Designed miniproteins, single chains, continued (2). Designs and how they scored, part 107

Each design is a single chain, and the fold is of that chain. pLDDT is the mean over its residues in the fold that is shown.

## One batch from the design tools (miniprotein)

Design m7725
Fold by ESMFold2-Fast:
Structure m7725 (fold): chain A 106 residues (1-106)
Amino acid sequence: SVEEEARQALEELKKNMDDYEKAKEALSRFLGLVAQIEDPELRVEYLLEVFDIIYEVADKNPELAKKLLTFLLQNLPDWVYDLPEELRAKLEKAYLKVKFYIDSKL
């Protein structure tokens, strides 16, 4: 299923988080798969997992985490802007948490 492929892509992202170019490729594939998921709540949960991964990267390499966060924001799918307020608020809270943490490390 698309959901199983998305989880596999997320695991590939986790394995490649120390290599910016490989992480970008894995993240791009993951975002494309997530866009095919019909349930908007599940799409949001997958994006929240990406923010959590970037947060963990910031502990070891805040410059890499900043590059990955910037790439994510520049490549956010259009469906993010059409979300209900409650779901948008969850993503905004996760973004601010990660951004603040990265900024505190730089």
Scores: mean pLDDT 84

Design m7726
Fold by ESMFold2-Fast:
Structure m7726 (fold): chain A 79 residues (1-79)
Amino acid sequence: SMEEIKKKVIEIVNRALDLMDAGKPADEIVEEVVKELEKYNLTEEQKRAVMDHIVALLAERDPEAAERARQKLEEYLKS
């Protein structure tokens, strides 16, 4: 259901926040997010929604890192 997907998206987002709090670089955060997305076989639309949430959260802390993460996530989604 959409509610179960939203809950999973929130869990992935919270995991990314934990990595940010631990001082992990944007590249490592992106790699972890990609692994989680691959596990759940999300649709392209659902993957883009997760990407947008992660980028928005990164932008609150470091806008330059957020732009780099957005570009890297877009490349993974195109693959």
Scores: mean pLDDT 75

Design m7727
Fold by ESMFold2-Fast:
Structure m7727 (fold): chain A 72 residues (1-72)
Amino acid sequence: TVEQQLALIDRMLAEVEALIASGELPREIGEALREGLRRARAAIEAGASSAEATAIIREAVEPLREAIEELE
């Protein structure tokens, strides 16, 4: 459960780092995602609820959502 959530976040972090290194993901966007995922990980380790962890992850992708909406 919690351990599985932490493992998933760790995999996501590794994937984002790889995409930044390959140039497939712009550094600014990648760094925002990395920080959001790290915040979610730390919160889960500190005993945050699933709702809190979900909110942190949502916040991590918020800059991408805002950028897409602005393009419309």
Scores: mean pLDDT 73

Design m7728
Fold by ESMFold2-Fast:
Structure m7728 (fold): chain A 78 residues (1-78)
Amino acid sequence: ETLLQLPGIQELLEIDGVGPVKAIKLYQELGINDIGTLAHTPPEKLATLEGIGPKSAEKLIEEANQKSLLPLKEATMK
């Protein structure tokens, strides 16, 4: 079985602008193996990857939060 066949990696591929190469880089370089992990990753950390700029990183995390969690207007503490 290939990494691209993992359910979490398949979810990453559903995000606009994430192809197989970027999904594998997210997994190998940052340990992002599903949308939930991506949603909790800082944009600055994503922007360290080749081909991902700060604006693209923010967009990826926003889309990951939309798919992984219900949209929230504010942060919840505890």
Scores: mean pLDDT 69

Design m7729
Fold by ESMFold2-Fast:
Structure m7729 (fold): chain A 118 residues (1-118)
Amino acid sequence: ELLKEAEKALEAGKYEEAIKLADEAIESTDDDKVRGLAHYIKGRAYYYLGKLREAKESFEKAIELLESTKDPKLNGYIGDAYLQLSFIYRLEGDIEKADEYLKKGIAYYKKATEEVKY
């Protein structure tokens, strides 16, 4: 429920509210999936606010938590988080790291697409 409210706030451009709701979700559970998705929402919100350091930290934490679940339904979120990190590193001039994360993001999107054939 809190994750859905955070996503709605994000879609409405209410980035600070999205962060607050995501933080409430993180504090409410030990579930790596919920916590990972909450950090993913925080990453997106921080990015839209221009807070690139906080955005990177949030996406890195999201990837850590979501990868630990081994849930293939989360491959799309992991892929997007890697693509967002790639874009941020490119903006910072770290082209080598940007290309590494782009490659990882594409690999996760391919895994997400292959699930449709299963």
Scores: mean pLDDT 86

Design m7730
Fold by ESMFold2-Fast:
Structure m7730 (fold): chain A 62 residues (1-62)
Amino acid sequence: GDKIAKIHEQIKRLTILSDELNAKLVSARAARNTGEVLKLEKEISGMQHKIAELEAKLERLE
């Protein structure tokens, strides 16, 4: 029901944000900005972990 739909929307939103951060990471790597690369890699890792937690919640609700 509603809970499943809301979790799907949250996963979609986080996936879009992750894609945007990956585009920034490509630019930071091209610029050899090591500090920005490390920051973006950590932020992307955090988003991937959150998506995995939401996917696990979906499995329990299905």
Scores: mean pLDDT 85

Design m7731
Fold by ESMFold2-Fast:
Structure m7731 (fold): chain A 90 residues (1-90)
Amino acid sequence: SLEELRKLLEEQRRREEHRRRVERRRATESDILSSESTRQEALERARRYLEEEMPEDRALREELLEGFEKSLEEENETSEVPLFLLEGEP
């Protein structure tokens, strides 16, 4: 009974740890995907804003849009955590 309880507790702790790791990985993946969707939306918003603010300079608008896209890409790079390696191998 006591040994069985210990085994159950250890198994539950292991399952919880695994669940937390999977949740963390999923959250990171969701954030990356959301970032891509948000990036496209932000780019569309930026284009509209630039068209309203600077109707005269198409070249300047393109340069600013390119810079904005690069900034968004940099943000995505910092959010990148493509790791689901489990420590505690035999």
Scores: mean pLDDT 61

Design m7732
Fold by ESMFold2-Fast:
Structure m7732 (fold): chain A 69 residues (1-69)
Amino acid sequence: MSEEFAEAIRNEDFDKASQVMARIKESLPQDVFDALMEQIGLIDRRYRDDIDKRSEAVKRAVEAFEKAS
């Protein structure tokens, strides 16, 4: 899921990113998902003009939270 989500962000495919996000939500506890969403929001603000860094940072965040759950 992390790679698929990162690819959707890199391609600016917001519909695909939304679908992958829904699957991540179903696979994680609610508190873990909420923390992941907060981190993604921080990444989006930091790298709003750098799609490659945003995509890479989001991929790492998703992987870290999947491992933690």
Scores: mean pLDDT 77

Design m7733
Fold by ESMFold2-Fast:
Structure m7733 (fold): chain A 59 residues (1-59)
Amino acid sequence: SRQQALEYSRQGEAAYDAGDYEQAVRYYRQALAYSGDLPEEERAALQAALAEAEAKAKA
């Protein structure tokens, strides 16, 4: 659902800001799993956020 996608997205942002990049990746993946009802622009932003968190987690 849209609300679940947005909630997981916010949790991902909080984890990213805390430097917990592995946890941010997990939350962004969950956000994308519920993103079917989101506009394409919002889904693209989530995909970009996930890619950024994945890059940071590898470092």
Scores: mean pLDDT 84

Design m7734
Fold by ESMFold2-Fast:
Structure m7734 (fold): chain A 96 residues (1-96)
Amino acid sequence: SDIDLLLLEFHILEAVRAIAKELGLSDEQINELIKKIREEFRKLPEDSTLEERVKKMVEIAESKIREAVPPENQEKADELIKLLREHAEQLVRYLS
């Protein structure tokens, strides 16, 4: 449902915000990161399944987090991104 997708998007974006904060990004950097991710989410096809859309949203978030994080923090970013993937998979199972 559209509301379930909106709640999943909100939850993914809040998880990204928490991850970026843990990785030492400033509030300004986090706001720009979230803005870029939302812009990419708007480009996702409307005819995708819920699982396909969530997978693409997580892939976009992963890419944008890695882009925003300095090289010395990439290993920590990879661990937190793994948690984001696991969490998103659990949310899809709950809503499916």
Scores: mean pLDDT 82

Design m7735
Fold by ESMFold2-Fast:
Structure m7735 (fold): chain A 87 residues (1-87)
Amino acid sequence: SAMEELNAEVRRLMEEIVRALREKDYYRALALANEMVQLLEDRGASPEVLALAAEIADLMVEALEHPERTEEIIRRIEELVEKMLAL
């Protein structure tokens, strides 16, 4: 279904963001987070889902400024994605 396809693509983008963060490629992580926001907008996601995706993009900036918090930020991203997919 279209929903299952969107769910799979969001999970793929999350995995790529996590990989970029662990590789300390913070600009790639931010680009991927913005790609997730654009994908959700293009697919007509609710304002609630878009707000959660925007929070993920903000966490990319936080990881760039505070790389020592990368593993904490990864856990928050995983929680936000699961919350988005539950809506």
Scores: mean pLDDT 87

Design m7736
Fold by ESMFold2-Fast:
Structure m7736 (fold): chain A 80 residues (1-80)
Amino acid sequence: STLDDLTVSGTQSVQQVYTDATNNNWSVDQIQQAVVDVVQQLLQQFNVPSDVSQFVVDQMQQSPSVSGFSDAMSQVQSQQ
């Protein structure tokens, strides 16, 4: 499904941000911003409704991690 594809792509993208951050000595603020930015871009690419996109972005701002993204996507899937 589109949500399953988004979950896989988002998980890989967030993991890649942490890999890049470790290799390039990014600050915590830079990591948080990069995670939010890649998730926002993916939500737009997958044409996710604005209400759902806002929920996922809000979750990532509070928990900018792979687990935070996984939890947000699990909540989205549970509401369908």
Scores: mean pLDDT 84

Design m7737
Fold by ESMFold2-Fast:
Structure m7737 (fold): chain A 95 residues (1-95)
Amino acid sequence: LEELLEQIRRAVREGSPASVLRELLQQLYDRLREQYRGQMTEEQVELQAYLLFLSAASGRPVSQVEAQLREQAGGNFEEMLELAKSSVDSVLARL
């Protein structure tokens, strides 16, 4: 997992194409799905993947990213997932 997060950090730093970052995000999602199989819902895994991706891309701790999105969502899980997805799409669009 840490190796994959380091690859995301490097890809963002080096200005890699959005296609490379999408591939890394997919790998992150797949790794988390296998690791948390039966412990998290698909939506919880998706949110966790977005939070870790945004943390790696921004250089901010995952706890800070999670806190910011939770505040913006007013504690609503569905809204937080939507905001996280939108934030990821925004990062990918800037490449």
Scores: mean pLDDT 83

Design m7738
Fold by ESMFold2-Fast:
Structure m7738 (fold): chain A 82 residues (1-82)
Amino acid sequence: MSLLEEARKRVKEFADETYKKALEAAQKYGGSEAGKVIVEGMEKMREFAESLPPELRPEVMKIGYEEFEKAGKKLQEEIDKK
């Protein structure tokens, strides 16, 4: 369905945008600032999921957390290259 498909795309976009911002923060300011960016991105994703109909929230939350887990792993790999 269109709403669920849109929600899945949006949480992936949140994770991708958060990863990009966190990577920039890590490069300019270090890992602690990158961590703050990840936390902020996760909160925005959570707020978006909570705005959806209750029946969609568990699936969207699960996808969101999975995408943010991938983003966190990529960020850690990039930090380790320092």
Scores: mean pLDDT 79

Design m7739
Fold by ESMFold2-Fast:
Structure m7739 (fold): chain A 72 residues (1-72)
Amino acid sequence: MKIEERVITNPVNGKKIVFIRVEGATLDELKRLIDEYIHDRGYYAVGITSPDLSQEEVDELHLHIERLLAER
């Protein structure tokens, strides 16, 4: 699994968002990785892209992120 990260700080409120590009990972591995970034590493939000996923799998990842953020 190859991960490329970029971090953006919101200039209005100082909160940090991480954007990750991941290659060579399954949907379940990506869901676990998102959980790690939000819960263990304390990022406010995560954006994720993968060239290996279908649009349906990308949509499922976005729903997973929205669910995690809604549970705060």
Scores: mean pLDDT 77

Design m7740
Fold by ESMFold2-Fast:
Structure m7740 (fold): chain A 70 residues (1-70)
Amino acid sequence: SKEEVEKYMKEIEELLARMKASTDPEEIRQLAREIYEKAVEAMKLAPDDEEVRKKVNDFIEEVDRLLAEA
């Protein structure tokens, strides 16, 4: 449902904020994994939604940048 997609998007944003605030490489890796799992679930709920796909891809690119810096 749209409400479930919005819930996952909010959870991803909160996890990403925690990832940006963290200085622990193990925590950063764990948060990245949780973001990836939620991103997959959001995309499964809205597979034909281009806006959801674009937003998820933007989150994943940011996660990948933060992982490279850790």
Scores: mean pLDDT 82

Design m7741
Fold by ESMFold2-Fast:
Structure m7741 (fold): chain A 90 residues (1-90)
Amino acid sequence: SHMEERVRRLLERARELERRGATVAARVVEELARKARELLEQGRERLAEVYVEGAERALEKFEATGDEIDAVNAAIAAKLRVIGLELDEE
């Protein structure tokens, strides 16, 4: 439930970014938050947490620098971590 609250907050922040014209940063935060929600619905809480943390990091980096590439880089790092965790399940 706490993780679902973090997802809702991230989706709200993504809408705020879009209103401010930070379209790329908004899209990466929204994508990661939606992926986290899908994983939570599947009971895959550890993978969902990686996407939530990735989205939060993307948001924090963008707010610090104003550079949307920093948000994109954080999203890529989160996606790579998920792949690594899935490979460790073999």
Scores: mean pLDDT 86

Design m7742
Fold by ESMFold2-Fast:
Structure m7742 (fold): chain A 75 residues (1-75)
Amino acid sequence: SLEELYKHFKEILEDIKKQAEKMGLPKEQLDRINELIDRALKRIEEAAKNGDYEKMLEIFKETLEEIQKIVDEAL
């Protein structure tokens, strides 16, 4: 179900938050990642409630790409 898919995406994104904190990324990058993930989860949840699988995937992929950009800026 899309609800189960939402739960999977949530687990992945929450794990990314934990890993970013554990890696010792600078506070500015950590705050940006946390805010990005929190916004993404709300949007994915809404897409799941609307039955919009394509939108869920789009938001999830865009979120991962933006997280990677933030991490790359820390290098």
Scores: mean pLDDT 87

Design m7743
Fold by ESMFold2-Fast:
Structure m7743 (fold): chain A 69 residues (1-69)
Amino acid sequence: MSPAALDRFIARSERLIRDAENLLKKRGYNPKLEEAIRRLRDAIRRRDLDALVEASIELLKAINEYLKK
């Protein structure tokens, strides 16, 4: 993968984290959503594409479950 493609994916993931953190601020604490955010931040730090993909899917799933409440 090109460095530019990885950087674009990281930027998209950072936006997803900001959206999830805003949800926590508006609707209150959720441990599953907080854990998913931490996992995605760790994947960004490692610049690991496979970990980024998996963590992004977990975060999207956690957001969907949180919004059903």
Scores: mean pLDDT 81

Design m7744
Fold by ESMFold2-Fast:
Structure m7744 (fold): chain A 94 residues (1-94)
Amino acid sequence: MSPVQEMRALLDELRAAGASPREMADAAAEFVRRLIEEGAPVEEIEAVAVLAYTLIGEHADALLAAGRISEAERAAVEAYVVEQLRELGREMRA
């Protein structure tokens, strides 16, 4: 499987198991860190990170639409994911 396919499978499994958006973000960050450590191409790392951001956002939006989280909690998920992406970007440049 490609790393993009592996990330999709990981997040789909976590979502099906009832994981929170934060738990999905933490798992996605671990996966991306492994790719950085292994020297994966920047284009591949970016594609995997964009996919994770999209799928976590879709899950959080679905929870908001279902009334399971507030708009403030949705905004907190967005801020958390953005901060994780910022930290991973610094690790890539180190």
Scores: mean pLDDT 87

Design m7745
Fold by ESMFold2-Fast:
Structure m7745 (fold): chain A 69 residues (1-69)
Amino acid sequence: SMEELKEKIAAGLAAVGVPEEAAREAAERIVQDPNIDGYALGRELAAAGGDLAASVAAAGMGKRSVQGL
């Protein structure tokens, strides 16, 4: 199923160091667009790995709950 494929891709990305939330988002993009160039997407994710981690952090997971932002 699409959900199982998405989970599998997300797990693979997380194993290479991509944060779980960012990995899930990338996996969803891949599953929803089967014509997507996975190689080009992989290069983009590798180049912006830190940006993805920063996006997950900036989503306010800790700050909203702890600091009340």
Scores: mean pLDDT 59

Design m7746
Fold by ESMFold2-Fast:
Structure m7746 (fold): chain A 88 residues (1-88)
Amino acid sequence: MELEELKRKALELANQTKKRIDEVIKMAQELGDEETVAIARELKKEVDNLIERIKQATSVEEARQLLIELQRINGEVDALKAYLEKKK
């Protein structure tokens, strides 16, 4: 069933994304980068909101759009990680 499979995949990706954001938060805290900690915490809130929306999704189209949004957030996480690695 495509909708249930997409929701499962999106929830798995969302949980992985939260772990990656937690890594960024720890790295930023170690570097004393309070601005990046704040940005990463806001991204984590966006992921929490997406998790709730994914759970409530009633169409394949909605689930696909939420997965795309989650992929966008992962791109922002990648950029923050690269930025922090250059600050070492």
Scores: mean pLDDT 86

Design m7747
Fold by ESMFold2-Fast:
Structure m7747 (fold): chain A 113 residues (1-113)
Amino acid sequence: MRPASPEAVAAYRALPDEAKTALESLIAKYGPEVMERAREAAKAAGLTDGQAETVAHNAVVDFYDELVLELARRLETEPLDKAIAHVEKNIPALMDRAVDRAVAEAKAGVPFP
Protein backbone atom coordinates (compact mmCIF):
# COMPACT_ATOMS: atom_id res chain seq x y z
CA MET A 1 0.00 0.00 0.00
CA ARG A 2 1.35 3.45 -0.95
CA PRO A 3 1.48 6.33 1.58
CA ALA A 4 -0.56 9.54 1.06
CA SER A 5 1.36 12.16 -0.95
CA PRO A 6 3.29 14.84 1.01
CA GLU A 7 1.31 17.51 -0.88
CA ALA A 8 -2.04 15.97 0.16
CA VAL A 9 -0.87 15.66 3.80
CA ALA A 10 0.21 19.33 3.85
CA ALA A 11 -3.03 20.45 2.14
CA TYR A 12 -5.16 18.48 4.63
CA ARG A 13 -3.38 20.03 7.64
CA ALA A 14 -4.05 23.54 6.23
CA LEU A 15 -7.81 22.91 5.73
CA PRO A 16 -10.43 24.51 8.04
CA ASP A 17 -11.97 22.07 10.57
CA GLU A 18 -15.34 22.10 8.71
CA ALA A 19 -13.55 21.10 5.47
CA LYS A 20 -11.69 18.30 7.31
CA THR A 21 -15.01 17.00 8.73
CA ALA A 22 -16.62 17.06 5.25
CA LEU A 23 -13.59 15.23 3.77
CA GLU A 24 -13.73 12.55 6.50
CA SER A 25 -17.44 12.01 5.72
CA LEU A 26 -16.73 11.64 1.98
CA ILE A 27 -13.92 9.14 2.65
CA ALA A 28 -16.15 7.13 5.02
CA LYS A 29 -18.98 7.08 2.43
CA TYR A 30 -17.01 6.45 -0.80
CA GLY A 31 -13.78 4.78 0.39
CA PRO A 32 -15.31 1.27 0.65
CA GLU A 33 -16.84 1.65 -2.85
CA VAL A 34 -13.47 2.71 -4.34
CA MET A 35 -11.76 -0.31 -2.73
CA GLU A 36 -14.43 -2.74 -3.97
CA ARG A 37 -14.39 -1.33 -7.53
CA ALA A 38 -10.57 -1.46 -7.60
CA ARG A 39 -10.56 -5.05 -6.29
CA GLU A 40 -13.08 -6.15 -8.94
CA ALA A 41 -11.21 -4.33 -11.74
CA ALA A 42 -7.89 -5.90 -10.67
CA LYS A 43 -9.40 -9.42 -10.66
CA ALA A 44 -10.99 -8.77 -14.09
CA ALA A 45 -7.49 -7.76 -15.31
CA GLY A 46 -6.16 -11.20 -14.25
CA LEU A 47 -4.36 -10.12 -11.07
CA THR A 48 -4.15 -12.44 -8.02
CA ASP A 49 -6.31 -11.94 -4.90
CA GLY A 50 -3.26 -10.57 -3.05
CA GLN A 51 -2.48 -8.13 -5.88
CA ALA A 52 -6.18 -7.11 -6.04
CA GLU A 53 -6.11 -6.24 -2.31
CA THR A 54 -2.96 -4.11 -2.81
CA VAL A 55 -4.65 -2.38 -5.80
CA ALA A 56 -7.72 -1.67 -3.62
CA HIS A 57 -5.54 -0.07 -0.91
CA ASN A 58 -3.56 1.96 -3.48
CA ALA A 59 -6.80 3.17 -5.10
CA VAL A 60 -8.30 4.40 -1.80
CA VAL A 61 -5.05 6.30 -1.02
CA ASP A 62 -5.07 7.88 -4.52
CA PHE A 63 -8.77 8.75 -4.05
CA TYR A 64 -7.95 10.42 -0.68
CA ASP A 65 -5.09 12.41 -2.28
CA GLU A 66 -7.33 13.57 -5.15
CA LEU A 67 -10.17 14.58 -2.78
CA VAL A 68 -7.84 16.61 -0.53
CA LEU A 69 -6.11 18.39 -3.43
CA GLU A 70 -9.40 19.09 -5.27
CA LEU A 71 -11.02 20.54 -2.11
CA ALA A 72 -7.91 22.65 -1.32
CA ARG A 73 -7.80 23.98 -4.90
CA ARG A 74 -11.54 24.83 -4.83
CA LEU A 75 -11.22 26.68 -1.50
CA GLU A 76 -8.73 29.13 -3.12
CA THR A 77 -11.59 30.69 -5.17
CA GLU A 78 -14.87 29.32 -3.70
CA PRO A 79 -16.66 29.48 -0.33
CA LEU A 80 -16.65 26.21 1.66
CA ASP A 81 -20.23 25.13 0.84
CA LYS A 82 -19.71 25.54 -2.93
CA ALA A 83 -16.27 23.88 -2.81
CA ILE A 84 -17.73 20.80 -1.05
CA ALA A 85 -20.67 20.63 -3.49
CA HIS A 86 -18.32 20.79 -6.51
CA VAL A 87 -16.05 18.08 -5.03
CA GLU A 88 -19.11 15.83 -4.38
CA LYS A 89 -20.26 16.33 -8.01
CA ASN A 90 -16.78 15.22 -9.17
CA ILE A 91 -16.66 12.10 -6.91
CA PRO A 92 -17.53 9.63 -9.74
CA ALA A 93 -14.67 10.98 -11.90
CA LEU A 94 -12.23 10.95 -8.95
CA MET A 95 -13.21 7.33 -8.17
CA ASP A 96 -12.80 6.23 -11.81
CA ARG A 97 -9.37 7.91 -12.03
CA ALA A 98 -8.12 6.36 -8.77
CA VAL A 99 -9.28 2.84 -9.78
CA ASP A 100 -7.90 3.13 -13.34
CA ARG A 101 -4.53 4.41 -12.09
CA ALA A 102 -4.07 1.67 -9.47
CA VAL A 103 -4.97 -1.10 -11.97
CA ALA A 104 -2.74 0.40 -14.71
CA GLU A 105 0.25 0.62 -12.33
CA ALA A 106 -0.27 -3.03 -11.30
CA LYS A 107 -0.51 -4.18 -14.96
CA ALA A 108 2.67 -2.21 -15.80
CA GLY A 109 4.54 -4.21 -13.14
CA VAL A 110 5.03 -1.38 -10.60
CA PRO A 111 6.46 -2.99 -7.42
CA PHE A 112 4.02 -3.66 -4.57
CA PRO A 113 5.03 -3.73 -0.85
Scores: mean pLDDT 81

Design m7748
Fold by ESMFold2-Fast:
Structure m7748 (fold): chain A 61 residues (1-61)
Amino acid sequence: MEEALERAIEVMRENLDKLTPAQVAMLAAKEALDLGLNPTEASIVAAEAARRVGIPADVGG
């Protein structure tokens, strides 16, 4: 869990200037899935990472 969250935050920070917030959130969720999380857990990790980076919790809000 913590490792997936840390990686999601890093991916978001590295891509904020290159991708839209929606694309960054999808990329973070994909990283969490690749680490072995289920889709629900990956969604929670992406939302929490977005919140910590300063992106709105729901993508598109």
Scores: mean pLDDT 73

Design m7749
Fold by ESMFold2-Fast:
Structure m7749 (fold): chain A 88 residues (1-88)
Amino acid sequence: SAAARHAEVKARLLAAMRAAGADPALIDAVAAARSLAELRRVVLTARGVPERIAELAARLEERYLRGEELDEAELRELEALIEEELAK
């Protein structure tokens, strides 16, 4: 289930972040995430992606997890925006 995947991904990420000595504020933000979509938003924002783009990515992942059919053009546009920001 999405909830089980969220719990597993979050637990592994938190363990890795603590081992790496990550910023306590970032660890707290990850720990507070209640869904895979929210976790993605937090991680993208921490990597320097603007909150607006991170929020769009989180919403799209939430729609995918609900079983919605996603537009291929919308997916490519969002991936290009994320890649452009991460390349800065």
Scores: mean pLDDT 74

Design m7750
Fold by ESMFold2-Fast:
Structure m7750 (fold): chain A 65 residues (1-65)
Amino acid sequence: SPLLERARKLLQEAEKLYKEDPTNPAAKMAVLYARGAIRQVEAGDPEGARIALENAEKFLEKAKK
């Protein structure tokens, strides 16, 4: 699933940033939303997964700043 691959990539990137700075709230939020997206894909909710991915990307971009 393209959504699952995207969610896993975002999770890996977010977890890397979170490990580098555990006090970064944006990195933590990116991890939580990426994990949520994986769960929603597995539950058969592609629309919920897409919303979670959009939030994960938003927080990941914020975490990089």
Scores: mean pLDDT 86

Design m7751
Fold by ESMFold2-Fast:
Structure m7751 (fold): chain A 118 residues (1-118)
Amino acid sequence: SPALEEEFERFVNALTTFVEEHLEVLKKAVPSENAEKEAEELYEKAEELIKKGDYIGALIEGGISLGLAAISYWLKMYDRVKPYVETALRIGILVAEALGKEEEAARFRELLAKLEEG
């Protein structure tokens, strides 16, 4: 679907920009257990949507995770930002693989690895 391709490209650009701009803060952040649990629930929902072939639904869950990361950043709740960013990247990998977007999947894995080096 052309709409799915456009939304995926928008998601890729927004997520990569957010991670690259905030990498130093994200690497130093200690994740909160509550945010990790909430973020994992978004990931599990995205996995179930991928299994059903609902790639738009999975992408929406990724967008929700990124949006929660952005809001948490603006509120200076950095402990919440990292789990939501990591989940957005993990959902991005699921959607990229489902769409056959190997380069975008590799890019998200690279960004996730950089966050885990902190």
Scores: mean pLDDT 89

Design m7752
Fold by ESMFold2-Fast:
Structure m7752 (fold): chain A 77 residues (1-77)
Amino acid sequence: SFEEILSKKGEKPDQRELDIVTKIAGTKARGIDIGSIISSKDKIAEKLKVWRDYQESKGKKVTDKDLEDVGIKYLGL
């Protein structure tokens, strides 16, 4: 499941994942949620990296849009 994939220990996120979290905060979040997302940026980025690594291990290409969509789903936006 999505939750089972994200429960795996994440590797340190790359700048790519950090940039995607910043983009979500600036474009998809509203008001006070922006600050909450930014304060948890590293943790959210780690979850995005876990998802990317899982998909790439299955031979799938992961786009920035895929990471944005996963981040939005994870944050419940």
Scores: mean pLDDT 79

Design m7753
Fold by ESMFold2-Fast:
Structure m7753 (fold): chain A 61 residues (1-61)
Amino acid sequence: MRELINKIAEEVTQRLLNGEDLQEIQNWLKQVVKKEGLSQKEIQEIYKRVKKLLEEIERLR
């Protein structure tokens, strides 16, 4: 589970850095959530991890 959440968070972060449309990223994430059967708590963990990854990238620039 932790590995899946981290992988999804990394993909969301990469798509954001590539300048993809926010709605398109959200739609992709919604599809992944449905396919993997993720709970609201797990979705929140993904968002939390994305925020942490973005902060880490800003520090390591």
Scores: mean pLDDT 78

Design m7754
Fold by ESMFold2-Fast:
Structure m7754 (fold): chain A 87 residues (1-87)
Amino acid sequence: SEDKLAEAKKKLEEGETLLQQGINALWRGDLDTARALFTEAINKYKEAAELAKGIDPELEKRAQEVRDTAERNLAQLPFVEALLASA
């Protein structure tokens, strides 16, 4: 429905805001905050993809692609932590 697509778009926007905040936290070396924000962004993107499922394939695919980006950022945190600890 149109209401589900509106909610999916809202979840996508919320996820993008959280991802940006997580990247900013990472640039400041705040790994715990970055981890929490990336995790929240991933959850918002999962919700967006689920709401778009079977209704808007392009929105579903976009939500999955930005989720993959957030998951890659989260997966890189141990390497960033090791780099900072070895300085």
Scores: mean pLDDT 86

Design m7755
Fold by ESMFold2-Fast:
Structure m7755 (fold): chain A 100 residues (1-100)
Amino acid sequence: SLKEEAEKVIKEFLDGLRKILDESKSYTEARLKFQELALELIEKYKDNPIIVKLIEDVAFRAFLILQILETENIPLTPEVRDGILKRLEEFAKKKLEELL
């Protein structure tokens, strides 16, 4: 079903974002790697416009969060990394509910 496919894609995206945040040393590195992951997933799911839109929405939210935190000079601590992921998980859940 579309719901099951969307849930799998979001899990894949969030798992990738978690790994990037854990390994990134700066907001610039995290942003570039998030962009690479988003483009890879968009290409993988390009034949499903609903899934592509979902990836784009989550990616845009991730970029905004990183940009705001960097602009406010918030250091990329473990607590901040966890906070970013939690916000993205909440946003993705809301977007999944909107598709149903």
Scores: mean pLDDT 87

Design m7756
Fold by ESMFold2-Fast:
Structure m7756 (fold): chain A 77 residues (1-77)
Amino acid sequence: IKFTPEHEELAEQLVEMFGLTRERARELLRLAGTSDRPVEELLRERLGLSDEDIQNSPRLQELLERITRAARELREQ
């Protein structure tokens, strides 16, 4: 799967915000793109985020939306 510059920028944000390696961030985006599971569930498992953390943070909600969009784009390849 080929990442666009937008996907690479999102991966860099995940590295910055959560201390992931770039490869782990890209793996998370690929997993979201190939899975039919909710993105929130993947974030809880891979990043250690709670539902409360997501609900109470507009920043995390925006990130969730961006990951969901990236996952859809990767599925459409």
Scores: mean pLDDT 76

Design m7757
Fold by ESMFold2-Fast:
Structure m7757 (fold): chain A 67 residues (1-67)
Amino acid sequence: LAPASFLQSRIVSALLENPQGLTAQEIADRVGVSPVTVQQALNALAKDPLVEITKDSLGRYRLQLKK
């Protein structure tokens, strides 16, 4: 995957600002990309051992930073 540092940063900020969680579509609408692009960026973020991404039963993603 190509590095998408700006997009990843925007997704991280959106998820940290919305602790209740956001769906891939809601993240896509907020950052101005497709839900497929959001899923690709979330997959890249999930490979970082300092990042924890969880998905609830309603399809909402939450992100926490590890120390």
Scores: mean pLDDT 77

Design m7758
Fold by ESMFold2-Fast:
Structure m7758 (fold): chain A 74 residues (1-74)
Amino acid sequence: MTAGGGTEEETKKAHEYVSELGELTRQGASDEEIRELGEKYVKELEEEGMYSAAETVRSATRLVLRERERRAAR
């Protein structure tokens, strides 16, 4: 529950994640690759104590996977 860390670092990591996510989706990445990218970032961010950025990555990964699942089920 420690609200610490620099907003700049957390924002930067979130931007890096979004950029890599966009690159993977542009390349036609699988849901598994998208999930692995999210897990990689969450693990790294938690190691750094950047819990807010880790939650942002989890939420974004879940959102993207839900959208893709919805389209696949259609």
Scores: mean pLDDT 76

Design m7759
Fold by ESMFold2-Fast:
Structure m7759 (fold): chain A 72 residues (1-72)
Amino acid sequence: SAAYEELLERARAIATNVAKEGKKLGLSKEESIELAKKAVLLWAKSQDLELSEEQKEELKKIAEEAVEEVYG
């Protein structure tokens, strides 16, 4: 759905911001990945949308990919 696709795009933006702040604070890539996954899932839980386990796994994958792009 359009709402889910928008959710994925916003999740990527959130994860990117978490990664940038983590890198600035001297966190490892692995620490920023775990923080970004947690931040994205907590944000998604705040939305008025029911997510399947597969959709939550997709959000975690997007978060990891966004962090890896920031760290290199």
Scores: mean pLDDT 86

